# Designs tried in a protein design run: designed miniproteins, single chains, continued (2). Part 87

Each design is a single chain, and the fold is of that chain. pLDDT is the mean over its residues in the fold that is shown.

## One batch from the design tools (miniprotein)

Design m7012
Fold by ESMFold2-Fast:
Structure m7012 (fold): chain A 82 residues (1-82)
Amino acid sequence: SELAEELKRRLKEAIAKAEEEAKERGADVSGAQSGAIIKWVVDALDEGVPTEVILEVLRWALEESTDPVVQQTLQELIETLS
């Protein structure tokens, strides 16, 4: 889906921005990335993105993630939206 590919790009950008900003502040990078993912889900729901598309993107992000904190956040969001 073209929408899913655009949303994957937005999520990647949000995570990368959160990492950069957290590093600049000497803050918790994993926590900042998790917060960015939660905000991305809230924004997508508010924009009326179908839950099915949000779940597709979150499952993709979980497959790509190697950070245990980020993986836990993704798993909890997938469970909540399923």
Scores: mean pLDDT 89

Design m7013
Fold by ESMFold2-Fast:
Formats: C-alpha cells, sequence, structure tokens
Structure m7013 (fold): chain A 51 residues (1-51)
C-alpha cells in the first residue's frame, strides 16, 4: 500500500513518465490495486493544484 502511494505521488509530481506509470499499472496483481493507484494519482494532482 505504501508503494502504491509513493508511486502515485511520483507520477503526480512528474518523477515517473507516463510509460513507467503504465508499466506499474500492468505489474499490479489485482484490478483493485490498479484502480486505487489511478484514484491516488488523481487526488495528488488535485492537491498539488491547490498550492
Amino acid sequence: REDLEQRARALAEGRLSVEQGKAVLASLPSEQDRLELVSLVGRYLEERERR
């Protein structure tokens, strides 16, 4: 779970490329984990925009 949050934040901050993000999604063992990662990226992007 911490790994998902860290990767989601890295994607939102632009530290990972879109291609690297797709690879992370493909490597996740469950669809629920993939959905959670996408949701977290969206949340971190919105929080960053508020600064």
Scores: mean pLDDT 72

Design m7014
Fold by ESMFold2-Fast:
Structure m7014 (fold): chain A 64 residues (1-64)
Amino acid sequence: SDPAVLARVGAHDLSKHPELSRETLLRAARSMREAGLSVEQTARALAEGAGLSFEEALRIAREA
């Protein structure tokens, strides 16, 4: 698996969601982690897709 490709797919999927609640972000993070992304890779995808700070995205990715 290419982590960069997986991160782009995750970010693209997030951009299509009408609601970016904490629950939606956690579900997306769990999906990305399940697909083989590391915590940091998941956090970068969340930050890019949802417009979060890296610190906030990292907290969500760790909680997932």
Scores: mean pLDDT 72

Design m7015
Fold by ESMFold2-Fast:
Structure m7015 (fold): chain A 100 residues (1-100)
Amino acid sequence: MKSAELALKYLDEGDIKKARRYAAIAASSASLLAIAGDYELAKEEAKKLLEVAKRFLEAGDYETAIDLAKIVERIAKKVGDKELEKEAKKVLEEAEKAKA
């Protein structure tokens, strides 16, 4: 997924604004694939989106990490990937603790 890779690239470069834009595109794409019933591709895109969420958490952008982790959790639940759902919940919990 090119949009998730671009989000990671811009996070590495410190361009948080561009990283957020590409993360939003990646999140939209993954969600639309799940709605369309393409569960295999939705799962692959959601896994990449979870990596983006973890990188936002590392960067201190807790609100973006929370938003992305919630989207990954919804997709994982819809496609039946319990391991991905569990990982997304962990990222969500860590981001919410860091924000508090």
Scores: mean pLDDT 87

Design m7016
Fold by ESMFold2-Fast:
Structure m7016 (fold): chain A 91 residues (1-91)
Amino acid sequence: KEELKEKGLKLAEEALDIVSRAANAATDPWVQAELTLHEIGLALAIKYNDLEFASKHARRAAEVLRAAGFTDEAQRLENLAKEIEKIKKEL
């Protein structure tokens, strides 16, 4: 199941990239701060190979983005979180 774990981590890296880009694009300081919190959470999840933690932070970042009007980025993060969750269940 090494291959599934690697796939999950790559999806978490994609989620991190989306959150990082969104934080850079955000003009509201509170939205930027919340996205930065989840960026840190995703980076730590990747470092410690914690797919459950990665999925949770991706979902919460998606909620922040959806509320801020970044609907496309929010949908992409929700899809990534669901796929990471599916992989975690198979491990």
Scores: mean pLDDT 87

Design m7017
Fold by ESMFold2-Fast:
Structure m7017 (fold): chain A 62 residues (1-62)
Amino acid sequence: SPLQEEIRKLILEQASLGVKMIKVIVEGRVTGDFERADEELARLQEESARLDARIQELLAQL
């Protein structure tokens, strides 16, 4: 169904954001620039929260 396909796409987008978050954490540890890492993580977490809300809305329609 169209809903199942859209949910699948959003889950893959969420996985991509997870990979970006891991990279930011690792870079922060390597450089010691935790303030920059925290700011970038906050942005990615905001994107993730928006995506999660959309996934939840679509799941409720199933």
Scores: mean pLDDT 86

Design m7018
Fold by ESMFold2-Fast:
Structure m7018 (fold): chain A 67 residues (1-67)
Amino acid sequence: MKSHSELVADLVGAILRGDEEAVRKILEEMRKQGIEVSEETEKRFLEHAREMKALIDEIDAQAAANA
């Protein structure tokens, strides 16, 4: 199974990519390994992923408009 450090790295990467589904999956794996993740903490990570996705989409839209 993935180590704690691997899961943390995967979680940070998923948030930065705006991948809400990956965030949910990683948090579930962390819980299965005995790492306590509250529903509030999960909601905060999902909010950050959504914000990052919106920012990426905005940058991509700007790049497309300037093409």
Scores: mean pLDDT 80

Design m7019
Fold by ESMFold2-Fast:
Structure m7019 (fold): chain A 78 residues (1-78)
Amino acid sequence: MEEELEKKVKELEKRLEELRELAEASTSPRREDYLAAIERAEKLLEEIKKIEDPEEFEEKLKLLERQLEELRAAIESE
């Protein structure tokens, strides 16, 4: 299970990198808001990594994953 959770963490880290590239390329007046949201998501991921309960850890990772999907949609809609 630890190996599976580590893979999911790496997937989210990769998604954050992709979102950062999209936000940096954005000409939207909301570009700074998107970058701030990405930084907040990065901090949240680090906090999630400290969770010792595997079930809570997985639930928080899924929540973060959904937040990243919503953020990508917002950036792409501009």
Scores: mean pLDDT 79

Design m7020
Fold by ESMFold2-Fast:
Structure m7020 (fold): chain A 76 residues (1-76)
Amino acid sequence: MTSRVFFGVPEGSVKVGDKVTVTTANGNVFEGTVIRVDGSVVTAEVEGDVPEGPATVSFTGTDGSKLTSEGHVVAK
């Protein structure tokens, strides 16, 4: 099964195909891939049985910096 996570980023800091790490509210860690960028709003697809709810998304920006954003997981 797959889930989606929605999160905000500085515009231009990620692109489609970039990998992200999603940490759920209960501390479970999943890997995802960015599938859509709409200005500062990003959607990533996450592999596995990810519970819906708040999550922390960690990624590497286009400048090589490590960034963290608050996101929300939804069922696909």
Scores: mean pLDDT 78

Design m7021
Fold by ESMFold2-Fast:
Structure m7021 (fold): chain A 87 residues (1-87)
Amino acid sequence: MKEEEEQLEKEVLETVEAEGKEEVKKQIEEREKKLEEVEKLIEAGDYESLEKITGGKLTEEDIEKIREYIKKTKEVIEKIKEILEKL
């Protein structure tokens, strides 16, 4: 929990040092766009397109896990953006 946030901050700082702040921002924006596409497919009930993206057949339980993953990943992205703004 808290250790995961400290680890995330460290990884963001190391990546910014290696690749630069603008490149990290671009990677985060790209990731957000992909999450929005997946979320849109789930909202539309287009599980066939979602299965093509994930590379395998999905159950209803898998779809729920993907929804939870999207929510958690969006929260992580917001934290990364806050870290980047402080730099």
Scores: mean pLDDT 76

Design m7022
Fold by ESMFold2-Fast:
Structure m7022 (fold): chain A 106 residues (1-106)
Amino acid sequence: MGEEAGRRGGEEAYEAGGPKGVGKGSGKAAAEGAEADGGRGGAIGAGYASDGGLRAGPDEGRAGGAAAGIAGISAGSGALGGEEEGARMGKLGGEGGAKLGEAGAA
């Protein structure tokens, strides 16, 4: 569940925006994916896919988005579900993505 929703959110963000327009489509695709399947985790995953696609390319964006979406959705919807744990896992995913982006920029 969390895996598929996160992966799909990231994939939809890339497909909606493509390499040149990823930022324009990613928000809409993330909102739709999150609403249908994965709540905030899906939206987070799609956001990371968009950022990764802009920096490293579409494959890296999709992989990063899927991983972040899995972490966020699993925390929110699964065995460790709860507002506090969901927020914590989402923040951890965000910090990881930001550090990877900073390392890539160096």
Scores: mean pLDDT 42

Design m7023
Fold by ESMFold2-Fast:
Structure m7023 (fold): chain A 88 residues (1-88)
Amino acid sequence: MEEKLKELIESIEDPELKAAAEAFYEIVKNRSADGLEGVKVTDKEGSREYEIKGLIFYLDDNFRLLGVTSKTHSIRPIAELIILASKL
């Protein structure tokens, strides 16, 4: 699973989408956004919003991916990554 996730991140041609996906991967693996630049964290009831490069990743208290939205980019290039990450 980890190797496939890394391959999907490496396949992202858009540098901002790639940077957002890399930061998201670090957040999930480390269960922390500490030390990551450009990440805005918003606490909600039962979830947290992690905003990275105009992408918002919705995670629960166990860092399980609930959803992704974008302010500036299409999420289509990272849809497979989102589906794979939701199974972590």
Scores: mean pLDDT 76

Design m7024
Fold by ESMFold2-Fast:
Structure m7024 (fold): chain A 80 residues (1-80)
Amino acid sequence: SERGRASREADRLIAEADKLYQKGLELSKVDKEQAIKYFEEARKKYEEALRHAAPSGGFAADAQARLDEVKKKLEELKKE
């Protein structure tokens, strides 16, 4: 039950982070500063999801891959 709740919380955070990431991608074409804000919020949500995910679970791998993508986008936008 507790393990199931933690997995649902991780799912919720990943879903929220994905929505923020998509908005960041959309804004990256028109407003770099707003895109950075959305990517920073997405990063925060993915990091929170990783705290709820089991280290050896699929959620940890998926959240980590998404977190790495967001960090890469943030670095690219901050350079230009």
Scores: mean pLDDT 77

Design m7025
Fold by ESMFold2-Fast:
Structure m7025 (fold): chain A 61 residues (1-61)
Amino acid sequence: MLKDSIEILTKKAVERGLISEEEAKRILENPTVEKAQELGRKVFSEQIDGGRAGARALAAA
């Protein structure tokens, strides 16, 4: 369901400081496919860029 996906994405985005908790609540009240894709792209880009070095160092410890 779209709602489950957007809920996970907003939680991840807030944890990483990409959006505020207030913004996340507004998104969750009016979830849309476009917003879910936008959040997914942001979270995915952060994981790729950070994962190239930071995530590997963390996993190796």
Scores: mean pLDDT 66

Design m7026
Fold by ESMFold2-Fast:
Parts: C-alpha cells; sequence; structure tokens
Structure m7026 (fold): chain A 74 residues (1-74)
C-alpha cells in the first residue's frame, strides 16, 4: 500500500541519517558535540522503533533487507 511504501521511504531516510550521525560522532572533538550527536541518534532510533512497530513481520524483513543492501553499497 502507499502508506507502507511511505513508511519504507522514511525508514530508509532514517537509516541514511544514522550513517551520517556515525560519521559526525567519529569527527566529534568535544563532550558537547558528542551529546548533540547522541541526542539526534536517540530521535532517529525512537522514530525507527515507532515505524517498525506498525509493520508486519514480512514488511520488517523487507526493510531490513533494503537497509543491509544500502549499507553494503557504501
Amino acid sequence: SAEVEEKFAELMKLREEGVELEERLRKAKTIDEINEVLAEAQRVTDRMRELLATLSPEERERVYAAMREFVASL
């Protein structure tokens, strides 16, 4: 459904944000910078958890497969 495809798109965008946050964390030089990145990581994690909870087991497996393919393409 269109709603499921929208959730898939948002989850992939959140995974991309997660990769960007990992890079920002590696470059962080101060405790304040680390805390800022961790706060954003918590927001991303909470939203992913919320979206995944609304999907069926089959839909979750499709998302996980797409996320693995995305990370492998980096």
Scores: mean pLDDT 86

Design m7027
Fold by ESMFold2-Fast:
Structure m7027 (fold): chain A 87 residues (1-87)
Amino acid sequence: SKEHPYLAVNRFFTLLAKSKDIDELATNLKKDLDEYGKNFLKVLETLLKHDGKKIPRSDLELLLSVLKTLNLPETSNLITLIQQLLS
């Protein structure tokens, strides 16, 4: 009865729009990564590559801070991609 990874990623972006608490966001992102694994990262990367320019700059900046806080090697490509979107 797990949600589809796409719905989990969309739920996380909804949380980014409402929350300013980096530690809360990092805890929620880690929970989703633990539950969905590489599939969550693949969906997130696909969304950023195709629709990243449509995402609010403030949400991208917050996501970047969350990813840096988690400091997980598997998120390094996402950090680079978000930094390019913010350029």
Scores: mean pLDDT 83

Design m7028
Fold by ESMFold2-Fast:
Structure m7028 (fold): chain A 84 residues (1-84)
Amino acid sequence: MEERIQELKAQIQAQIEKALKADPSEAEVTEAVELLVEYYGLLFGLDQETVEELKAAVRADPKDEAVNQRFLELVAPAAERLAA
């Protein structure tokens, strides 16, 4: 479990660093949110089916720029904490 959490932290960190250094596309923001959902799923012990349902919900509204942008803003502080 700890190895998977560390791997997801590294993936989220890398994705967010790329998004912050470049103009993030809608697809890149959506991918970062999906990684974040997987990370929280592991932290809270959610079932795989629940995690997939949450990912599907995120993908269902890929045009909601406000939601995607807000998730990116939420992940930025998490990326800073992961770097420490």
Scores: mean pLDDT 62

Design m7029
Fold by ESMFold2-Fast:
Structure m7029 (fold): chain A 77 residues (1-77)
Amino acid sequence: MYKFVSKDGTKLQSKKDGEVIEVLKKGEEVEVLEENEDGYALVKSMKTGKEGYVEKKDLSDIDPSAIEDLVAAVEKV
């Protein structure tokens, strides 16, 4: 399942409260490999191929950049 990073500075960690492997930027695509009850998901960065855990609250099913473009288009109608 694919999701987008919803927040700049989202930490990709080796495990929950582990080492920061990478800092993700808003709008980057990730593949969700596993979801944990603790509010973390094991994801793979589609840009770099690195795997790690991110907070599920910082992930979105919709690219936040695409939402802003869609809102601008709707106001034009």
Scores: mean pLDDT 71

Design m7030
Fold by ESMFold2-Fast:
Structure m7030 (fold): chain A 120 residues (1-120)
Amino acid sequence: SLEERIEKLEKQKVNETEELLIELLRKLLEAAKKGKTVEEVLEDLKKNDEKLYKVFESVFEGLLDLLSKFGISEEELKNLPTSYILEMLILALEGLLGLISKEELEEGLKKIVEEIKKKK
């Protein structure tokens, strides 16, 4: 499950930036369980948690830069279920921390992008 993968990340030796990203993953998991979109999470964090809002805004900008090359607009990204962003961030951190191979990271991200493009 996504929760078990986050728990595994929390057990790793991480720096302050990685620790903030893991904290963001917990907030995204709670939002995903509630069926919230990316836009709803951005709005909630902007009002209630300025520190995590800044982290998520930077992550959102990075994901938009990556996904725009696949034809995904800012509006489409904002309207995505939070679970897609959560899965991408878990994969990115697993890759960064050496818990998965480059090949596993690339295949995982490709699968998520294909699911986003289907939107059916």
Scores: mean pLDDT 81

Design m7031
Fold by ESMFold2-Fast:
Structure m7031 (fold): chain A 53 residues (1-53)
Amino acid sequence: SRRDIILEGASLGVLALHYIVKSRYDPENREEYLARFDELQEQEAALEAQFLA
């Protein structure tokens, strides 16, 4: 349902914020965290496309 898509999107958004914060405080692994952030942004975009369908 659209509600389930919204809730999934919100969860991905919180996780994306977590990786951005981690990239600030753990610079040795910054590139890995930013790569995870990019993956989550792609998943969020896919969910948005499903919501708008």
Scores: mean pLDDT 81

Design m7032
Fold by ESMFold2-Fast:
Structure m7032 (fold): chain A 81 residues (1-81)
Amino acid sequence: MREKTEETRKWDYVIFLLTVEELEEDGKLTDEIKKKMVQQLLKTLGEPEEKIKNINKKDIEKILKEAKELIPEVEKINEEV
């Protein structure tokens, strides 16, 4: 398996959050969809199955918040000429 760098993980979080925001704007974002999306993100990042299985509502909200905080940082990088 290829090792994920911290930079690659940040991009995975940003892509995940953009998808979440689109679903939220469409009124399609349910707690079940949030959980499945967070589990898919963690699996993509190479997190162990035990951690993915034991994820609770607080963990889901924390991951969503952390991803939202990363978007402004990524946008600044893309605007840099």
Scores: mean pLDDT 67

Design m7033
Fold by ESMFold2-Fast:
Structure m7033 (fold): chain A 69 residues (1-69)
Amino acid sequence: SKEEEYRKAIMRVVQKAVDEARKLGLTDEEIAELVHRVAQAAVDAYKQGKTPEEIEAEARKVFEEFLKK
């Protein structure tokens, strides 16, 4: 279903963020904060009617912004 595809897209961007953050040496506490922000951005994009591809792009932007600060 379309909802299942959206759920899988959100889970994929969260998992990628966790994997990259661990490789960068972030703490479990920092990873938890990052996961919350990435997941929130993905859910907000979904509620705005964006596609799975656009949801992944928005989540990636939030991840990159988190790392630059």
Scores: mean pLDDT 80

Design m7034
Fold by ESMFold2-Fast:
Formats: structure tokens, C-alpha cells, sequence
Structure m7034 (fold): chain A 77 residues (1-77)
């Protein structure tokens, strides 16, 4: 089945790239989130009986002090 996932930037955070990972394997999509575009929508296919979507964000101004963060995890049965 296809699932629609909505990504939101955390309050006060500029996000250069969000990676969407399904079941911890590979990257299914990249999205950019900013103050002017704080939300993005992605469709993901659930090919297993227990898929997990993990969203990771990287905070990068032009200077490269960044930490990857998990924004959300979702399980599908």
C-alpha cells in the first residue's frame, strides 16, 4: 500500500535536508525544509507487514556544524 508522510520542520530549526528511510534500508527520498517551506509531503510504499519510516534532519547553516536528528518514526502493520 502507498502511504503519505507529511514532514514538518521543528520549531526554530532550519533543515537543509531530510532523509526518509524505510525499515532502516536505503534512502527513499530527500526533502528540504525551511522557514518559507516548513512542510513537505512524500509517498512511500509499504511492501512489508511491519514497515518503519524514519525521518532524519540535518541542521546546516553555510558553516558545517551539524548533527543528524531523527524527526519522527512511524510503524505500519
Amino acid sequence: SMHTVTLNAPSGLSVDRVAIVQNGQGVVSFQSLSATNPQATVQVEDESTADVLTLRATRTPRRTVFSPEVLASRSFG
Scores: mean pLDDT 51

Design m7035
Fold by ESMFold2-Fast:
Structure m7035 (fold): chain A 87 residues (1-87)
Amino acid sequence: SMQQRIQQVQNMQNDIIDTASSLSSNVSQIQSMVNDMRDSVLSLIDDVRRAVDVLLRYGGDLSRSSPVSRSQIMGSTYRAVSNIANI
C-alpha cells in the first residue's frame, strides 16, 4: 500500500507539471490573439460606421416614405448585417 501511494503522488506531480506547461503555452498565445482581435474589431467598427452613414442618409427622408425607399433601406441594412455576421 505504501508503494501504491508513492506512485499516486508521482502521477499527481506529473499531471501538475503537464498542466502548468499547457497553461504557460496558452498565456503566450493569448498575447498574440489580442492583437488579432484588435484588427478584427477595427474592421467591424468600419463596417458599422458605413451602416450608420447609410441609415442617417435615409433617416433624413422619413417624410417621404415610399415602398421603393423601404426596399432600398432593407437591402442596404441586410448587406451591412450580413458582412458583419460573416466576420
Scores: mean pLDDT 71

Design m7036
Fold by ESMFold2-Fast:
Structure m7036 (fold): chain A 100 residues (1-100)
Amino acid sequence: MERVEVSASDPVEELKATLEELLAAYEEAVRNRAPEEEIMAIERQILSVLLALEDRATRENDEELRAYVAEAKARLSELARQAHAAYGRPLMQPAKGVLL
């Protein structure tokens, strides 16, 4: 269930509802310590929906929708930062074995 079919022509209300569900799923996956790969899959779904909303905002010159998309991107960034911190993004630990 990691794939959501979205289109830039979908109703904005439906796209927003899908985005809210995906953001909730992302937060829940982080809380449940889901594999990083699963969290990344949900993140890709969120980005797909955000792209569709951004395209609609651009086509309709909808400043309110554009502001909503920007706010949703900020929420995703904070959730992703928390997820990455939880899954072993060390502060500035030199990655032992980074040669490249």
Scores: mean pLDDT 71

Design m7037
Fold by ESMFold2-Fast:
Structure m7037 (fold): chain A 67 residues (1-67)
Amino acid sequence: MIERAVRDVEFVARLLLDRGYDPETVIERAEKAAETIADFWGLSDEEKQELIERARKRAEELVAERA
């Protein structure tokens, strides 16, 4: 389920970027979305940390693509 959760976070990050949010805000909101998704799906602490890390990296990549 991590791949699906990363896609959901990517969707949130893209939505925020499309709405003109600052890079820092986009990354912060992506991390928060990953946290919320992990809790909703009942992921382990290890999986939750992996999801948050992947979400951060993916949001950073999306921000960099638009820089």
Scores: mean pLDDT 80

Design m7038
Fold by ESMFold2-Fast:
Structure m7038 (fold): chain A 81 residues (1-81)
Amino acid sequence: MRKRVTVDFTLTTKGTPEQALKALQEMLAEAQAIDPSLTVSNVTVEELEGGAKVTATVTALAPPDVDVPAETGKAETRYEP
């Protein structure tokens, strides 16, 4: 049986909150095009001094032949083009 993996995605950028949200949405749309089982929820945007922070919860099915941790992970990426 395939396991579901939930990851809290945090994106920090020096741009505006609007730019951070756009970057996250574009990344999620691309990921969903590759893996339709990927679901996103709990998208929040926080305005920081001189930048923005966007957090989203992403759930996907684990590959069947990969022994993945059963724990919920946290992924933090700094997006630089």
Scores: mean pLDDT 67

Design m7039
Fold by ESMFold2-Fast:
Structure m7039 (fold): chain A 69 residues (1-69)
Amino acid sequence: LEEELRREHLELGGSEEGSRRRAESEVATQPTVRETSERVKTAKSLDEQAAVAQEAAAAHQAERAARAA
């Protein structure tokens, strides 16, 4: 129990408060990635999947920049 919590603490914030802030930022972007993944799965054609994946990567980067600004 204690070791389990210690392991999670090391992963989430074992590097002190800095790691916890990084985890929060990652969680904020996860919903966007998930929604984009759904679109890729919906695309049944290979060409469409490739196009959606490319656009998703660009959109994800753009949203990341927008959130930082």
Scores: mean pLDDT 59

Design m7040
Fold by ESMFold2-Fast:
Order: sequence, then structure tokens, then C-alpha cells
Structure m7040 (fold): chain A 85 residues (1-85)
Amino acid sequence: SLMDMLNALNEVGKELNASDETINLAQGVVVAHYLRDEQTLAELRQRILDDPEARRELERVIERLLKSKDPVKRYVGEILREVLE
């Protein structure tokens, strides 16, 4: 489950040439969400909001994930979208 989500995220991130920083932030969000670690989610949300370039890249990754026919990719997109709301 968690590994499938991380693999889906890494695949889309590579397709979009997202930076290592953006992918690391997104992976951290997925792991923290899986563990229900609300403190780490809040800290990662703040790091994303403080980095306009990473935020822009992440928004593109989210859009691609949500448009996928793969339900795992869509679910990862929903997790990432929720942290930015």
C-alpha cells in the first residue's frame, strides 16, 4: 500500500522532471499521511508554502496524478491536494 503510493508518486515526478526537493517533500507528505502524523504534515505544509518553486512543481504533479486512470495515482493526488488546502 504505502510502497505502491510512493512508486506512483516517483513515476509521475520523473515524467514531469520534478526536482528532488519537490519529490522529497511529496514523499514526506504521503508517509506522514499514512502514519496519521498531523504534526509532520503541518511542518511539511509550511515548507511547501514557503517554497514557491516547489509548490508550483507539486501543483503540476498533483494535477497529473488526479487526471490518471490509475486509482493509486488519483489517491496520492488527493492526499497531496488535501495538505495544500
Scores: mean pLDDT 87

Design m7041
Fold by ESMFold2-Fast:
Structure m7041 (fold): chain A 56 residues (1-56)
Amino acid sequence: SALQDRIAELKAQVQELRAQYQQLKDTDPRMAAQLQTVIGILEGAIYFLERLLEKQ
């Protein structure tokens, strides 16, 4: 379904952002902190969408 595909895409984006965080945390802590904020927002969105999918 389109919703399942979107959830998978968002999870892939979070994985990429987490990898970038690991590279930047020691060299660019300001950018790393911004990535953590974005990751948190995306994880919240994924959680909400998964709950909607479970009701279908």
Scores: mean pLDDT 86

Design m7042
Fold by ESMFold2-Fast:
Structure m7042 (fold): chain A 74 residues (1-74)
Amino acid sequence: MEEKLDAEVYLALAEIYLSITKIALERGVADPEETERMLEKAISLAEKAVSLNPEYKDDADRIIKEAEELREKL
């Protein structure tokens, strides 16, 4: 079983993928296929964090919602 610290790492990685994608989109350097892949990765990592530690549900839900909103623009 993965430890509580692993959940925090997954949440941090999800936030990093989301942030990179937002910056790339704002700067007009985002590739649509790469952007979709990065957003799917962010969602997957956020879901993994919640599966390991439910205390991160609110943070993960925010990341997932923001990632889905960005995907709708592709």
Scores: mean pLDDT 79

Design m7043
Fold by ESMFold2-Fast:
Formats: sequence, C-alpha cells, structure tokens
Structure m7043 (fold): chain A 89 residues (1-89)
Amino acid sequence: SLEEEIKRAEEKIEELAKETAEEIINNPEGILQEIKEDYSSLTPEQKEVADKIEEAVQKALEGEELEKIIEKLKEMLKELLKKRLEKAK
C-alpha cells in the first residue's frame, strides 16, 4: 500500500540524512566540488536541493554539530518526498 511505501520512504530519509551528513563532515570539499560541477545542468528544483546541501556543507566547515546537519538534511528530504507525493496519482 502507499501508506506502507511512505513509512519505508521515511525510514530511508533518516538513513540518507545520516549518510549524507557523515559524508559532508568527512569530505565537505568533495561535496562542494560535485555540486559546482553539476549545478549548471540541474533543474530549478534540483538547484534548490543543491543550495540546501551547500548550506549544510558550509555549516560543517564552520564546525556545526553532526546532529544539526542531520536535522537539516532530514527536513529537506521530507519536503522533497511531500512534493513528490503531491504529484503522484
């Protein structure tokens, strides 16, 4: 059911947020380079995501705590899921 798929998606969001946050803490410059290389080819929606990831990377470079980076990424991913579900019929 869609409800079961949503629950699995929410669990994946938490896992992806943690994985991405750890990647940002471990290799912030590499993430920035990837964003820079791909940015011009992104859609407006993808650019919005890239901008939020870049902000998270900048916070990591400033010494922001892992937990706060995870929260920021989780919120972003939940918003993306919401937009995707609004378009699904």
Scores: mean pLDDT 76

Design m7044
Fold by ESMFold2-Fast:
Structure m7044 (fold): chain A 70 residues (1-70)
Amino acid sequence: MSEEQLREEIEVAFAVMTLTVMKLAGASPEETAETLRKLAEKENSPLFAAVADVVAEQGIDAGLDYAAAA
């Protein structure tokens, strides 16, 4: 794999793990989206920003589906 593909896979894994942990902890979609937006800013990740938008609009399960498909 290229380094770009490896970085994308790591970002997907982090997004999926973050969403899974937040879901198990009973966090709201709003809190989950805010956490992902902070991660997007810190890591300069368009993927985390896109997942945050999906979570905010459609909930955590939709965010998980989006992240896993990326």
Scores: mean pLDDT 80

Design m7045
Fold by ESMFold2-Fast:
Structure m7045 (fold): chain A 60 residues (1-60)
Amino acid sequence: MMDLKDYLTKVHGVGKVYAEQLINAGITDLEVLKEKTPEFLTSYIPSLTLETAEKLLAEL
């Protein structure tokens, strides 16, 4: 399985900074990320768009 940080840096519009912000929000692995909604992700990272959050979850 891919590391959360490696996965996030692979998605267009997401870099190491967003990966670190998600980990700081308690999203420490891909299984936890998969259980979240796009709306939840955007509430923790205001600079993350709903479309980018949906793309992150869709590629899982």
Scores: mean pLDDT 71

Design m7046
Fold by ESMFold2-Fast:
Structure m7046 (fold): chain A 65 residues (1-65)
Amino acid sequence: EQLEIDLKAGMAMIAASAYGVEVERVEGLTVVLRVKPEDEEQKKAAEKFIEVAKKIGATVEVVEE
């Protein structure tokens, strides 16, 4: 269980880096992203990452700032 959580979090972080999204923090299986509301390209990157994270089994929360 603990190992599985760590592996999924690691995979989600790698995906975030690949899509260029900024990770605010990670809480267990929950990845919190920081997205600038005026940056449409960053919003699109976050949408792609959310789809990938959902497939990995991680929960994503988005904070706009």
Scores: mean pLDDT 75

Design m7047
Fold by ESMFold2-Fast:
Structure m7047 (fold): chain A 118 residues (1-118)
Amino acid sequence: PLSPEAQAAIDRFEKLSDEFAKTAEEAVKRVEQLGSPEEAEAVRNLADSLIGATRGAIDALRDGKNVELAKELLEQTEAVGRALIRRVKRIDPQLAEELSKKLDELVEAGRRAIELVE
């Protein structure tokens, strides 16, 4: 069974993932309004990929204690998140800055959750 501290860290990681997802939805909508259809599709695909990777990492830690899979999915989350931020920055630099801050908080929370499950 997971320790209470590990469970709290995973819950925090999930909360920050939900908060990032909401800001990413705003970014997708913004790119749909101001960018090309191709840029909007790329940003949507990156947002969906990031949400999927983060959810997968949470499930790997919570259900299986699969630390190696969680590490891989967190690395994917960071890489995809940075790609998303670069695309959003072309349309809305302020929203990109907000996403960047939230991504750093999300990745830090994920690393903490992984450390406590190890």
Scores: mean pLDDT 88

